# Designed miniproteins, single chains, continued (2): the designs that were tried, part 30

Each design is a single chain, and the fold is of that chain. pLDDT is the mean over its residues in the fold that is shown.

## One batch from the design tools (miniprotein)

Design m5084
Fold by ESMFold2-Fast:
Order: C-alpha cells, then sequence, then structure tokens
Structure m5084 (fold): chain A 70 residues (1-70)
C-alpha cells in the first residue's frame, strides 16, 4: 500500500510539473487539490492509515506551494 501511494504521489508530481512547464498553472493547482481531497477521504475511510494520509497531504501541499511560486 505505501509503495502504491508513493507511485501515485510521484505521478501527481510529474503531471503537475508538466502542466507548469506548459504554462497551465491553474490546471496543475486543480490536479493537486483533487489529489489532496482524495487522500483525505481515503484516510477518513480507513483505506490509508492516518499517518500515511497526513504525510501524503503534507507532500502535496508542499508541491502546491512550489507550483504557486512558478
Amino acid sequence: MEEGLEKALEEVERRAELLVREGRVEEALRLIEEAIRQVREAGEQGILSPELAERAIERLEELRRRVEEA
């Protein structure tokens, strides 16, 4: 599960970076917001441990901050 989560996070990061490179910053921010929402829901439903969900959200929020600076 942790391995699958890491791969999913890497995929979101890669897609967001490509969108930023293309000048689609708003689309990148939307993608990240949707990912945060999904991770939060998975944590609330017990699909992810609270610790894994919190760490994933923290990583996505840091990505969002970087995209906003681009």
Scores: mean pLDDT 81

Design m5085
Fold by ESMFold2-Fast:
Structure m5085 (fold): chain A 58 residues (1-58)
Amino acid sequence: SAEDIRERAAAYLRSLGLPEGLIERLSEEVARRLAGQEVSDEELRATVLAILDALVAR
């Protein structure tokens, strides 16, 4: 579910040391991108890193 994906993304983002406000925003974005899919840990981490890379590149 989207809620499960959001919680998993939030846990991963917290492990990276990001501020809580950014964790909330990015975990929601990850859940939106992966909604309706069966999501592996690898795919979830790749999606998180792609979003972070896009933010840093601009």
Scores: mean pLDDT 79

Design m5086
Fold by ESMFold2-Fast:
Structure m5086 (fold): chain A 67 residues (1-67)
Amino acid sequence: MLDSREFQDEIRLALTRMQAQVYVLAGDYEGAAEYLERAIEEERKRGASEWLLRELEERLEEVKELL
């Protein structure tokens, strides 16, 4: 099982991706990209796991291809 901190990282990743997907479904690709860029910066400041940052960066790249 994940440690409490890792569990919180998993939940933050899921919520962040879900919010970005809402922007994408609404056709707001710029809003999705801005939200993800802000989320990545905040997670970096928190010292988030490398895997979490990688997952968010991959989602940002996917959204940027839709701009």
Scores: mean pLDDT 80

Design m5087
Fold by ESMFold2-Fast:
Structure m5087 (fold): chain A 71 residues (1-71)
Amino acid sequence: SEAEELKEEALRLIEEGVEAAKAGDLETARKYFERAERLGVEILVRHGDEESAREVGEALKKAQEEAGVTF
């Protein structure tokens, strides 16, 4: 489904953000996390997929805590 594709893309962006943070590029990490957050909102609002949106939100929260980056 489109929601599943958006979830997979969001999770990939979260991984890219974590790698950027590990490299010390917190600005790039923040941009990846911001894009992942927008996809999570789209999954919920446009597709009504609460489970996929929750999974993205949980992964994003964990990644931001590990990276020390919030917005």
Scores: mean pLDDT 85

Design m5088
Fold by ESMFold2-Fast:
Structure m5088 (fold): chain A 60 residues (1-60)
Amino acid sequence: APFLARAVRDVVGTAPSVLTLRVGERVEVLREYSDGMALVRSLATGEVGLVGLSALERVF
């Protein structure tokens, strides 16, 4: 099920599929992948992209 997470560090997207996040930004985690990546939606911008799960902390 989708859940809320927060970025625990700044993430700079270096590829078109990777989302740029600032520390403290809230995201909705839509899908987790076995390689430690997640598909997320930014709550600030509505943008969807990939982020490493290690950059996220579950809020709920």
Scores: mean pLDDT 78

Design m5089
Fold by ESMFold2-Fast:
Structure m5089 (fold): chain A 77 residues (1-77)
Amino acid sequence: MAEEYEKLGEEYYKQGNYVEAARHYTLAAGEYIQQGDLLKAAEMFRKAAEAYAKAGNDEKAETYRRAAEGARALAEG
């Protein structure tokens, strides 16, 4: 369930495990996309981008920032 992946992402983020946090946020985003909740998917991709940036992975941070923008654009119609 998307909410469980989001909670796990938040817990890993609190522990300073930013790579695992980002991974769980991306899983949550995928679940929200499947549910048709593109705004929450965009939020999860944004959180994944932030977590990857904290992990020092700027390439993945940019990738997921763009994914968040795309999901938000689709949500707006």
Scores: mean pLDDT 87

Design m5090
Fold by ESMFold2-Fast:
Structure m5090 (fold): chain A 82 residues (1-82)
Amino acid sequence: GLIIIIVLIVLAILLTIIVLFLSAALLYLLYNDITGKNQPAPSFLQPYLHWLMVLFNSQFGLLYALLISVALLLITVLLLLA
């Protein structure tokens, strides 16, 4: 029914936002690793990066979280198309 489609659309939007935040965090960490500049994170990413580092205890945890989020988003989009 229409309700199921609306729920899937809302879920896709939420997953897209999560993927964007994870991508920004991972790109920032990779940039610092490659360039060695150790610049402070933008204020909007700072608490998010702190929480992610506490939870995953490494940047590889962030990479795995990003890959899982992208996979979930892809599955949600495929369900919307089916």
Scores: mean pLDDT 70

Design m5091
Fold by ESMFold2-Fast:
Structure m5091 (fold): chain A 87 residues (1-87)
Amino acid sequence: KAELRKEAERLAAKANFLLRRLETAVENKIPISIEEVEEERKLINELLDKAIELLKSAGDEKGAAILEAEREYLNKKMDEIEEKIKK
């Protein structure tokens, strides 16, 4: 159980790190395409989905629900990045 929660935390941290890299690139006016954002979105969602599955397997339903809410928030942030690029 503890090792599954630790792995879920590691995957969630990686997803958050990838989003921060996208935000930093946009803030520094580094050219990125909508396609690149969508590719990163897919990877971020795969990492979060795996983390949620691991928490559910560990019996941590509350932790899983928190990550589901975090996934929604991160996707909203990526939508904001795409809107900035479309301008």
Scores: mean pLDDT 83

Design m5092
Fold by ESMFold2-Fast:
Structure m5092 (fold): chain A 59 residues (1-59)
Amino acid sequence: AVSPLERERARWERDREGVEEEIREAARGVARALGGDEALAERWARLLLDTLEWVISRA
């Protein structure tokens, strides 16, 4: 079985743009639900992307 991390690493290496866009869309959705603005969405997307890159690089 392919782990979720292995699957996400493969996507990150093949379609980094797609993964980044998916994360940005999720961040915008969460920020909107909490009554936040676009700046909050961008900040969360950046934190999530940096964390994902770090995890994938370490695994």
Scores: mean pLDDT 77

Design m5093
Fold by ESMFold2-Fast:
Formats: C-alpha cells, sequence, structure tokens
Structure m5093 (fold): chain A 55 residues (1-55)
C-alpha cells in the first residue's frame, strides 16, 4: 500500500541520516499510529517524510 511505502521510505531516510535503531523504531511506531488514527494518513505521512528529509 501507499502507506506502507511511505513508512518504509521514512525508515530508510532516518537510517541513511545515521539515526539509531531505537529512534527509527520509535519513528516507525509513530508513523503507524498516524496511519491508523489520522483523517488524512497519506498527507500526514508525506508531511512527516518531507520534514525528516530536510533535517
Amino acid sequence: SEIDKLIEELEKVLKEKGFSPTVIEVARAEARRIAETSDNPLEKLKELLEKVKKM
């Protein structure tokens, strides 16, 4: 799904930027929470991904 692809890309970006496995796991859990509870999960996940890309 598009949601699963966005979460996978988020994990990849964080790993490439040198974040620890613990931080990546927390970020994955938060992204999954957004996917399950948000009215606009795709939009919110895309916003999150763009923010981490700009870090």
Scores: mean pLDDT 83

Design m5094
Fold by ESMFold2-Fast:
Structure m5094 (fold): chain A 81 residues (1-81)
Amino acid sequence: DAEGALEAAKENLRAAKEAIEAGDLRRALHLAIAAKINAVASGDAELAKKVNELVNKALEAAEAGDIEKAVEYLDKAIEVV
């Protein structure tokens, strides 16, 4: 259901944040992709778009080594869900 999909997205975003803070970028990427899929599964196109934009920015920041910025974007994504 839509509510279950949003809950899963939020859990995966929180786990992705923990993975980034732990320096596990590969785990963070997998969890972030799962969160994007869950956001789409909610059926809310506007929310899914916003989550996807914020997650992509978080991953770009993490790849650049800007962990603080990556965490900031993931916190914003969690707030949207």
Scores: mean pLDDT 87

Design m5095
Fold by ESMFold2-Fast:
Structure m5095 (fold): chain A 91 residues (1-91)
Amino acid sequence: ASEAEVAEVLAAVRRRTELLIEALRAAGASEEALAKAREAGRLAEEAARALLEEGDEERAAALDEEAQRLLAEALAEVDPEALRAAMRAVL
């Protein structure tokens, strides 16, 4: 992937993370849940970079797995219906 394509993917990952944090906050998420969501977003960016800039599929997979685990923990701390309502409002 070109540097421009990598930058576009990273911008998309950052935007999704920002919207998710906004939705979680609107759903009444704790500061701990918000911190986990932020870290998941950071790891997702690192995974995209490892895959697209470095070609390191193994490292990218490991980072994505960690990101998904933290995101699942953050999502588990809020009411699913409140989160769905918040996501519909911010997206």
Scores: mean pLDDT 84

Design m5096
Fold by ESMFold2-Fast:
Structure m5096 (fold): chain A 61 residues (1-61)
Amino acid sequence: MEKALELVKKNAENKDRETVIRVTAEALRLIGDEIQRLIDEGRARLAAGESREEVRKKLLE
């Protein structure tokens, strides 16, 4: 993990401001998509009649 973060930081230092902004925006979009996927999964489980505690346990696994 640390090596990957260091590589990203080093690349940001060597790129133009526009490139850094684009890469950051893309990363944020991907993170948002992953969060939405987890929300949709949780809602589907609740709709199937599972308890909030069961849904939470499955998401934490």
Scores: mean pLDDT 66

Design m5097
Fold by ESMFold2-Fast:
Structure m5097 (fold): chain A 62 residues (1-62)
Amino acid sequence: SAADAAGAAAGAAGRAALAAGQDNPEVSKMTAEGGEKAGGVGDASSPSGSLAAARAANSAHQ
């Protein structure tokens, strides 16, 4: 449905936004020095991506 398609698009946008946020220059500098600690952020992206996607879908639906 159109609502389903919009939700999927909003979810993808939310995930992309999170990924872009994680690629913040400051965080990038810290993770370059901290090394594998950056991987933990990616793992947090998985569940928080769903939450952010749900929020984005809510915003987009408005």
Scores: mean pLDDT 54

Design m5098
Fold by ESMFold2-Fast:
Structure m5098 (fold): chain A 54 residues (1-54)
Amino acid sequence: SVAEKLVELGIVDEDAARQIEGLIENGQISEKTLVNVLEAAGLITEEQRNYLLS
């Protein structure tokens, strides 16, 4: 999942990842929207974005 990959990259901790997974599962946010927002905010690189959406 995107949340698990965010933990692997050191961007979020496991507790934040669990909360993100809950938001995605409940349809409150899409994985693509989350990753695009993180890239636009400068929190991830283009390579990290491509990995997260792979």
Scores: mean pLDDT 82

Design m5099
Fold by ESMFold2-Fast:
Structure m5099 (fold): chain A 63 residues (1-63)
Amino acid sequence: MDGITIGLARMYVGIARILLSKGDVEGAKEMLEKAIEIAETADPRSPEAQRLVEEIREELEKL
């Protein structure tokens, strides 16, 4: 159950990276924000979810 939500959030991160490779910074930001929302909504107590959210926030700060 928890793995499915983390997997979905990671899928959005993957889409964001593809958008960045094409120069779509705004689309990438939207995908990264959706990934954070998914990870925080489903299991905010998971160490994996917390780590993923931190990684995504760091990528957003660089854009």
Scores: mean pLDDT 78

Design m5100
Fold by ESMFold2-Fast:
Structure m5100 (fold): chain A 65 residues (1-65)
Amino acid sequence: SKEIAEALERLLEAASKVTALAAKLTAAEQAGDKEEAEKYKKELEKAQRETDRLAAELEALLAKA
């Protein structure tokens, strides 16, 4: 269905953002930039929570299909 396709697309976009933020966090940590690392760590935590929410939404839609 369109709802499942849209939910999957949103989840994949969120997962891509998590991957990008994890890479930025690693780069900041390797550079010794504690301020930048803390910023990306917080952004990564928010992105991970959003991915979990979207995954639960997709699971609920699949259960109704």
Scores: mean pLDDT 87

Design m5101
Fold by ESMFold2-Fast:
Structure m5101 (fold): chain A 74 residues (1-74)
Amino acid sequence: MEALIAAVLAQLERALEQVEAALKAGLISEEEAREIRELLERVREALRAGDLAAARRYLAEASRRIEEAGEKAR
């Protein structure tokens, strides 16, 4: 279980880095970055509550929004 939590935390950290990079590159707006960060905060709250399923769902949604931002730039 701890290894799965560590994997989700690592993905959360990478997602935060991707959001910051995309914002600096002008690929997303401040509003889009805020919405993604709110989803990543929900991942953190779910992990604190021990709800790994909810954490994974929020992380997947955040990743989807980051991918959509990348598609708009292409």
Scores: mean pLDDT 79

Design m5102
Fold by ESMFold2-Fast:
Structure m5102 (fold): chain A 58 residues (1-58)
Amino acid sequence: MPSLEEIKAGMEKLVAIMVEAGVPKEVIRTALEWEISHVPEEHREEVRAFAEELLAKV
């Protein structure tokens, strides 16, 4: 199971790759929602907040 730090790093890399590829923000949001649904309950709130922060910069 990945650590919170690994989950955040992976999510940041995913967003960076999708932005570089010209993927629409709506599609990026959907991908992040899918990733969050697979995060352990204990980390989900923090990961969701991080995802929202990443999306705010897109």
Scores: mean pLDDT 80

Design m5103
Fold by ESMFold2-Fast:
Structure m5103 (fold): chain A 65 residues (1-65)
Amino acid sequence: MTYEIVLNPENFDLERIEAIVRQAGGSIKEIDEEKQTILVESDAPLPALVMPLMREGLAVGASRL
C-alpha cells in the first residue's frame, strides 16, 4: 500500500523520519520538500507508520493512496 504522509514543517528531520519509516517496515518512494510530504510504500497498517512520526512531532497527518 502507498501512503502520503504530511510532515511537520516546524520539525523537519529527514534522517529521523527515514529511520522511523524503515523501522516500521516502510520504504520512502518520494520526498517532496516543497509540499512537506513523503510517499511511503508499506504492507504495515497506516497507524504503525504514522503514530511513531506523530509522537516525535515529525508528521501532522497521513492518507492512504
Scores: mean pLDDT 82

Design m5104
Fold by ESMFold2-Fast:
Structure m5104 (fold): chain A 77 residues (1-77)
Amino acid sequence: SVGEQALAQAKGLLKKLEEAAPEDAEELKKKLEEFRELLKELEAAVKAGDEEKVEALVKELDEKEKELAELFKKSQK
């Protein structure tokens, strides 16, 4: 399903960012925590079969992924 595929991709991204994140990147850490909470919500929605909520959460996840990518770029400077 779209939700299951999004969860798998997002979990992979989270692992990579957690491994590469600098120790002093407080904003990145905060956004990573928000991303983890969003993943928990998406997993719950997928399990509940709430297709409308899954679609909404997948869009939110995509937006948060873009925010994380920008913060990660800034943390590497």
Scores: mean pLDDT 78

Design m5105
Fold by ESMFold2-Fast:
Structure m5105 (fold): chain A 57 residues (1-57)
Amino acid sequence: EDKIVIVEGPNVDEALKKLKEAGYRAVKAGDLVGVTTNDPEKVRKIAEEAGAKATEV
């Protein structure tokens, strides 16, 4: 665990579902979803495939 990815925008709930199905610990807070991971690139791809925007912080 060394990176945080913030997921937002359209289809954030679909991205949350996909991330949880892939085994990531994704947490929704308001209109944002946060994921802590050692593989931020994969998290970003899953979120983008669901139609959401993902940003590493």
Scores: mean pLDDT 81

Design m5106
Fold by ESMFold2-Fast:
Structure m5106 (fold): chain A 56 residues (1-56)
Amino acid sequence: SGREKAVGLLIALGYSQEEIGRILNISRSTVSRHTRKLFEKWGVSSRRELAEKVRE
């Protein structure tokens, strides 16, 4: 859950999946998995929608 929160916050700050992987020292595929899980959790279908919802 901590990694999922970190991924969500970094998406809200405008970081790419590649940049998030570098910042958190995880693979891009792991970032992608956390992103999909966040999409499900927040009921959103895009990174833009996720970023907007995390900022609110």
Scores: mean pLDDT 78

Design m5107
Fold by ESMFold2-Fast:
Structure m5107 (fold): chain A 70 residues (1-70)
Amino acid sequence: MEEKMVIDGYEVTRLPRILSVEEAQELLANNPEIKAIVLSDGRTIIVLGEKLPVSVLIELAKKPGTFIVK
């Protein structure tokens, strides 16, 4: 089940499944409205796309999953 939230003015959609880097890169390439995708597994955080504020990254790091930022 996807979860939608707003963090520091950014619209974020959380998917509980962690996408591969390749899947995330393809989403970014095909969807120009997406600013960044964050992949978190509780050990490693990978950020693809635009630079996000540290405040946003701290909030996203609290939960595992894929975070699509618009």
Scores: mean pLDDT 81

Design m5108
Fold by ESMFold2-Fast:
Structure m5108 (fold): chain A 100 residues (1-100)
Amino acid sequence: MTPAQLEVEVLGTLALMQVYLARKAAEKGDAETAISLLEGVKRTVDEIDRLAAEHPETAPLAERIRKDVVEGLKKVMEIAKKNGLEDVYKAAEETRKRVE
């Protein structure tokens, strides 16, 4: 495993953790925390995309992480819709479009 592949794996774990915590915040009705975590997802994915551009060997790993993040964001959107959290739904949808 290259150092770049290890860095993408660590960032992927962070992105998935941010998505999980955003979902938990949405379940509790904590819109401010959910939105902050979704902004964190955007920044983490942008860094993964930068590394994949600089180190093409990381691209398959980055693509798998992107797919997992998108699936997690769809769950955040579903929870936000069920709980009437319109701002969280819009933030999650915007984040999903940025990641896709």
Scores: mean pLDDT 90

Design m5109
Fold by ESMFold2-Fast:
Structure m5109 (fold): chain A 75 residues (1-75)
Amino acid sequence: SLADLVAALQAALAAVQARLQAELAKNGYISDETIRAEAEAFIAFLRGLLPGLAALDPELAKRVEAAIERLEAEL
């Protein structure tokens, strides 16, 4: 369901925030390498949601896929 996709997205964002906060607390900074790795992992996570989103809203799924491809081109 759309609610399940939203819950999965919220959980993934909370996990990223927790890891970044933990590194900041430990080191006093967040490395560029960590930022890049987290961005790449999050893009992969979003790509994993595309089949479910396409089943609910094919037009929105196409827009999200195009946005992901644009973000990947910047990494």
Scores: mean pLDDT 84

Design m5110
Fold by ESMFold2-Fast:
Structure m5110 (fold): chain A 58 residues (1-58)
Amino acid sequence: DEKEKRIKELEEEKKRLEEEAERRIKENPEKRELLEVQRDFALLSIDVEIDLIEEGRI
């Protein structure tokens, strides 16, 4: 199912974004707060997209 495949791809992207964000925070500790906010917005965006796909809206 194309829908299931798209959701799986987004879940993998979410994992990659979490790993990349953790790496960036570790490399730039003085910008931790900003990087955490950016990470949270990116993850929220993916979660919204997954929800829209599950509801059949996109």
Scores: mean pLDDT 82

Design m5111
Fold by ESMFold2-Fast:
Structure m5111 (fold): chain A 77 residues (1-77)
Amino acid sequence: SDKHRLQEAIEAAQLGIDSEDVKTAQRHARAAKIAADGVESVREEVGELAQKGADSEDVKTAQELMEEAKRLLEEAL
């Protein structure tokens, strides 16, 4: 569920970048904050999975989602 919420936040933030409407700007700012919280949560989960020796492919996929979220947050801020 956290991974799904992060993906939704990424999509919402990206859509917000193309609009100056007040409601869209507020939704964009909220999505960026949600993505920031999501990145922190996923980072902690990836750290735990790496320590436990989980599948490298799952860890890599989570890391790629984190990096994409970081790029969108950097553009939004």
Scores: mean pLDDT 61

Design m5112
Fold by ESMFold2-Fast:
Structure m5112 (fold): chain A 95 residues (1-95)
Amino acid sequence: MEEAEKEEKKEKEKEEKVLKEVKEKIEKKLKEAKEKNKEITFKVGTSGNEKLVKEVLEYLEKLAKEYNLEYEYTLSLSDNNSYVFTITVKPVPAK
């Protein structure tokens, strides 16, 4: 029971760190796509936690909208039940 509580705390800290690192990577890549006005494809590994996956998608959508970028993603499951995003961002065509 004590080991289970310690493991749960460790997993939460790990998830928070992963979320922070993923958000920083997404921001950097979207900023690069906007500044260079080009399509960028990149991969980000997350975890097996569906809530974390949802938060990553919400952050991606928010930043893409702020930077006036279109995005596409593919979600893959690794052998370790961790979700891996392959994200492509591209500038919105100017009319």
Scores: mean pLDDT 75

Design m5113
Fold by ESMFold2-Fast:
Parts: structure tokens; C-alpha cells; sequence
Structure m5113 (fold): chain A 67 residues (1-67)
């Protein structure tokens, strides 16, 4: 689906931005990326679920790196 692919692309872009961002911006970017992954899950459950796991893992790695 075009909409699922757009949501996936945006969630990945936000996740990458969070990796390069200050601590203050990371929770906002992670929340937006997770929301897009959940939206993708409604259209394509398998791809959206894997994206959600990817986003959550990237956020955990970024938080651990900054502590």
C-alpha cells in the first residue's frame, strides 16, 4: 500500500532524526515514529509490527547511548 509505505518511510526518517538529536527532542520524535508505525500496522499488520519493534529498539539504544 502507498499509504503504508509512506508511513514506514516517515517513521524511519523520524527514528534516524532521533538518533542524531539532542536528549530533549528524542521522546517527541520517538512518539511520532511509534504513532506512524501503529498507523502502518492498521494497513499492513506484519510490516507495521516489525517497524514498531525497529522504532522501539532504536529508541532504547539511543537512550542507553546518552546515559
Amino acid sequence: SKHAQAAIDQARALTEAARQSSLEEVPELASLAEGLARAAMVIDPERGRRLLEEVRRAYREKVEELR
Scores: mean pLDDT 75

Design m5114
Fold by ESMFold2-Fast:
Order: C-alpha cells, then sequence, then structure tokens
Structure m5114 (fold): chain A 67 residues (1-67)
C-alpha cells in the first residue's frame, strides 16, 4: 500500500542520515554527526514498525556516545 511504501521510504531516509552521521563522526565532526543522527531519529520516530524501533535504538546509542 502507499502507507507501507511511505514507511519504507522514511526508513531509507533515516538510514541515510545515520550513515551520514557515522561518516561525520569518523572524520571528527561531532556537531555534524549529532545533527545527522538527530535527523535520522526524527524520521525513524514517524514510523511504527519493528525495524524503526531497532534503528531508533542504534541512533540513540550513537547520540549518547557523542554527547
Amino acid sequence: SKEELDEEVKLAIAEMFLGLGNLLASRGDKQGALEAYKKALEVAKTVNSPRAQELIKEIEEKIKELS
């Protein structure tokens, strides 16, 4: 359904922001990494699925490491 496709697209966007955050963190850009992780978290939280729940936990752990 369109709803399921929208959720899949949102999860892909969240994963892209998570990847960007990881890249920025690896380069020592802690502020940029935190901004990217927060965007990933915001998008992931709009999706109600087990995959989103796992992604949220991973993102929250990354934010905690940099805070």
Scores: mean pLDDT 86

Design m5115
Fold by ESMFold2-Fast:
Structure m5115 (fold): chain A 63 residues (1-63)
Amino acid sequence: ADAEKAAAGAVEAAKRGDAAAAGTGGWQSHLLSGNREAARKAAQAAADGDAAAIAEYGVQGAK
């Protein structure tokens, strides 16, 4: 199941790459903008919903 989740997360991460190019900016960008609440929610979503993407990119790259 872990490997299967990681593979699914890799596809999701690729789609997120397109969203980031469109100006999403990820949770860190929200934090830098002073939008702590948006940054917290984005980080929580990544940690909770995107464990597979975290596994695929590593802890540093899946935020």
Scores: mean pLDDT 47

Design m5116
Fold by ESMFold2-Fast:
Structure m5116 (fold): chain A 98 residues (1-98)
Amino acid sequence: AVSPEQLKEILTAFHERLKAAVEKLLANDPEKAKEIIERLDEVYERALEMIDAGEDPAAVVRRLALELTKIALESGDQALLDAVHALLEELAGRLAAA
């Protein structure tokens, strides 16, 4: 249902929203925010590489969800984990609608 180009656009919008959420939630700790954002950028770049390699969209999203949940859990921040889960639910809904 989703083309590679549509998936890239959806993931780019998702990534920008997630970075904004991290900056807002960790406004009191800009160094921690920067560290987490750098890890999010790495996960996002790997997702784009998987799309370019012709990987199944469901496999790309599944790996993205796993990696982002791991980052949130390792952060020890419950609000960040909640934000990641909420944005992943929105992503799943957006992909189902596409």
Scores: mean pLDDT 87

Design m5117
Fold by ESMFold2-Fast:
Structure m5117 (fold): chain A 85 residues (1-85)
Amino acid sequence: MEEEKLRNEKAELEQRVSRLETLLAKHPDDPEVYRALGDAYDELGRIYEKLGDKEKAQEYFKMASDYYEKAGDLEHAERYRKKAE
């Protein structure tokens, strides 16, 4: 089922975020870790959008934008900021 597949992808991304948050605690202000967090939150936003949870999708796109800004990736930050509204 599509929803089952999306739930499994969501769980994997949540684990990725947890690992990256741990890595960020050891290496603060690491642009690679910030970019990886931005990518993970972008993927979570897309999953919630497909599940019909537009409010959660916008929340995660905002998180992706914030982390891309911290990574110095202003182009991606602007793109996802607009999606978050």
Scores: mean pLDDT 80

Design m5118
Fold by ESMFold2-Fast:
Order: C-alpha cells, then sequence, then structure tokens
Structure m5118 (fold): chain A 79 residues (1-79)
C-alpha cells in the first residue's frame, strides 16, 4: 500500500531528524568550549546540520500532506 509505504518513510525520516538534533546538541556543547580559531568551523557545521534538519522537516511535511490526501481519497471511495 502507498499509504503504508509513506507512513514507514515518515517514521524513518523522523528518526533521522532525531539523530541530527542530537548531533546539533553535541555541536552546541563543542561551541561553548571552542577556541576562537575553531568557532567559525563549528558554526559552519551547526549551520549545515540545521539545514539538513530543515530539509527533513520539509520532506516530512510534504509526505504528511500527501498521506492526508491519500487517506481522504480512500474515505471518499468507501462512501
Amino acid sequence: SEIEEIKKKIKELEEKKKELEEELKKLMEELKKASKEDILKIIGEILRVIGEILDLELEIEKLKEKLKKLEEEEKKKKE
């Protein structure tokens, strides 16, 4: 079922997002301890991870919207 495949994909992306949020938390802790020379490098890594989290959020939202449309179509066919 396309609905089941989308649900599985959403769950996998949510798990990946959680892993990136943990990575971001570690980078934020490293930033607090960073030398002046390393600050810009760590900020660059933080911005990259934030970008990846935002991309995953957009993909999850798009899949959730597609799932909602497919579930509404299934309900209309059973009426």
Scores: mean pLDDT 84

Design m5119
Fold by ESMFold2-Fast:
Order: C-alpha cells, then sequence, then structure tokens
Structure m5119 (fold): chain A 60 residues (1-60)
C-alpha cells in the first residue's frame, strides 16, 4: 500500500473535535501526518476518517 498502515493497540474514544473513536484491532490507513502526536487516518474497518493519537497505534 502507498500509505502506512496502523493497528489499534487499544480502544480509544474521541476526546477532541475531529478525533476518531477506534476499537482495539482496527486497521487504519494514514491519510496525512498532522504532527508528532497525531495522524489523520481512515479506519478501514468502519470507513470513518479522523485524527488519532499515535500512542494508541502500532505500525504494521
Amino acid sequence: MEFPLFRATKDYEAKNPGELSIKKGDILKQVDEVDDKHVFAENLTTGELGLVPKSVLEEI
């Protein structure tokens, strides 16, 4: 794939506007890198898009 893939390491509930809620084991595709702490990603399991903290993701 052209973009990095991530796996959710734990459940995460959106805390800020524009954040994405995810479940442990969800596969996410990086759409853009926002900063050192966040990526803008598509959850390939649900089709939802939003900001996700890198701390809850594992690169695969």
Scores: mean pLDDT 80

Design m5120
Fold by ESMFold2-Fast:
Structure m5120 (fold): chain A 82 residues (1-82)
Amino acid sequence: ARQEAQQLIQQAQQLLKQGKYKEAAELAIQAAMKALTVNTDKKAILKAIGLIIRAIGYMLDGKYKEAAELGIQGAQLALQNS
């Protein structure tokens, strides 16, 4: 789970650099959701959920670059914070 989330973060970052914003956003949100499953800190989980909800909102608005950036942040927060 943790390694899968890290791989998805790296792939999302690479797609973001290539200008493939929609694919980056999809992988970033998947990474964030997987990262939530390995976190045990309730505060970190709640903050990451907030970022994921905002990322999904940007996806629904067609703002894929912003969605990808927030999704990556949510995934990193869920993996790194205790």
Scores: mean pLDDT 80

Design m5121
Fold by ESMFold2-Fast:
Structure m5121 (fold): chain A 64 residues (1-64)
Amino acid sequence: MEEARKKGLEHYKRGLESLAAGDYEAAVEHFREAAKYFSKVDPELAEKARELMRQALEAIAAAK
């Protein structure tokens, strides 16, 4: 469980970095992986990752 949380946090951090850089596609992939790892250990953090993934997807859709 601790390793899953660590991997989730690594992806969450990279997702935030990608989001800040305007790389919404990379942000979506990192938040998707973060949510996957968090889903087994922290449902609230998994939901936050899914929320950020949704925001990144909305940014991609708005650009099209």
Scores: mean pLDDT 83

Design m5122
Fold by ESMFold2-Fast:
Structure m5122 (fold): chain A 56 residues (1-56)
Amino acid sequence: DHLVSAKQFLNEGDLGSATVAMKSALDNGATKEEIRNALSDSSVPTNIIDILIDQL
């Protein structure tokens, strides 16, 4: 699951790899809202997640 990988990378501080995994999730039919909700329990603040999602 690309969102599991994205959360792992966010928790490790690897925003670049997290963004790649998030984009892969979007390309496979995930909505931006689903990506936000899946990552809201990561160690990264929601406003940073929203910035990353906006770049997708």
Scores: mean pLDDT 80

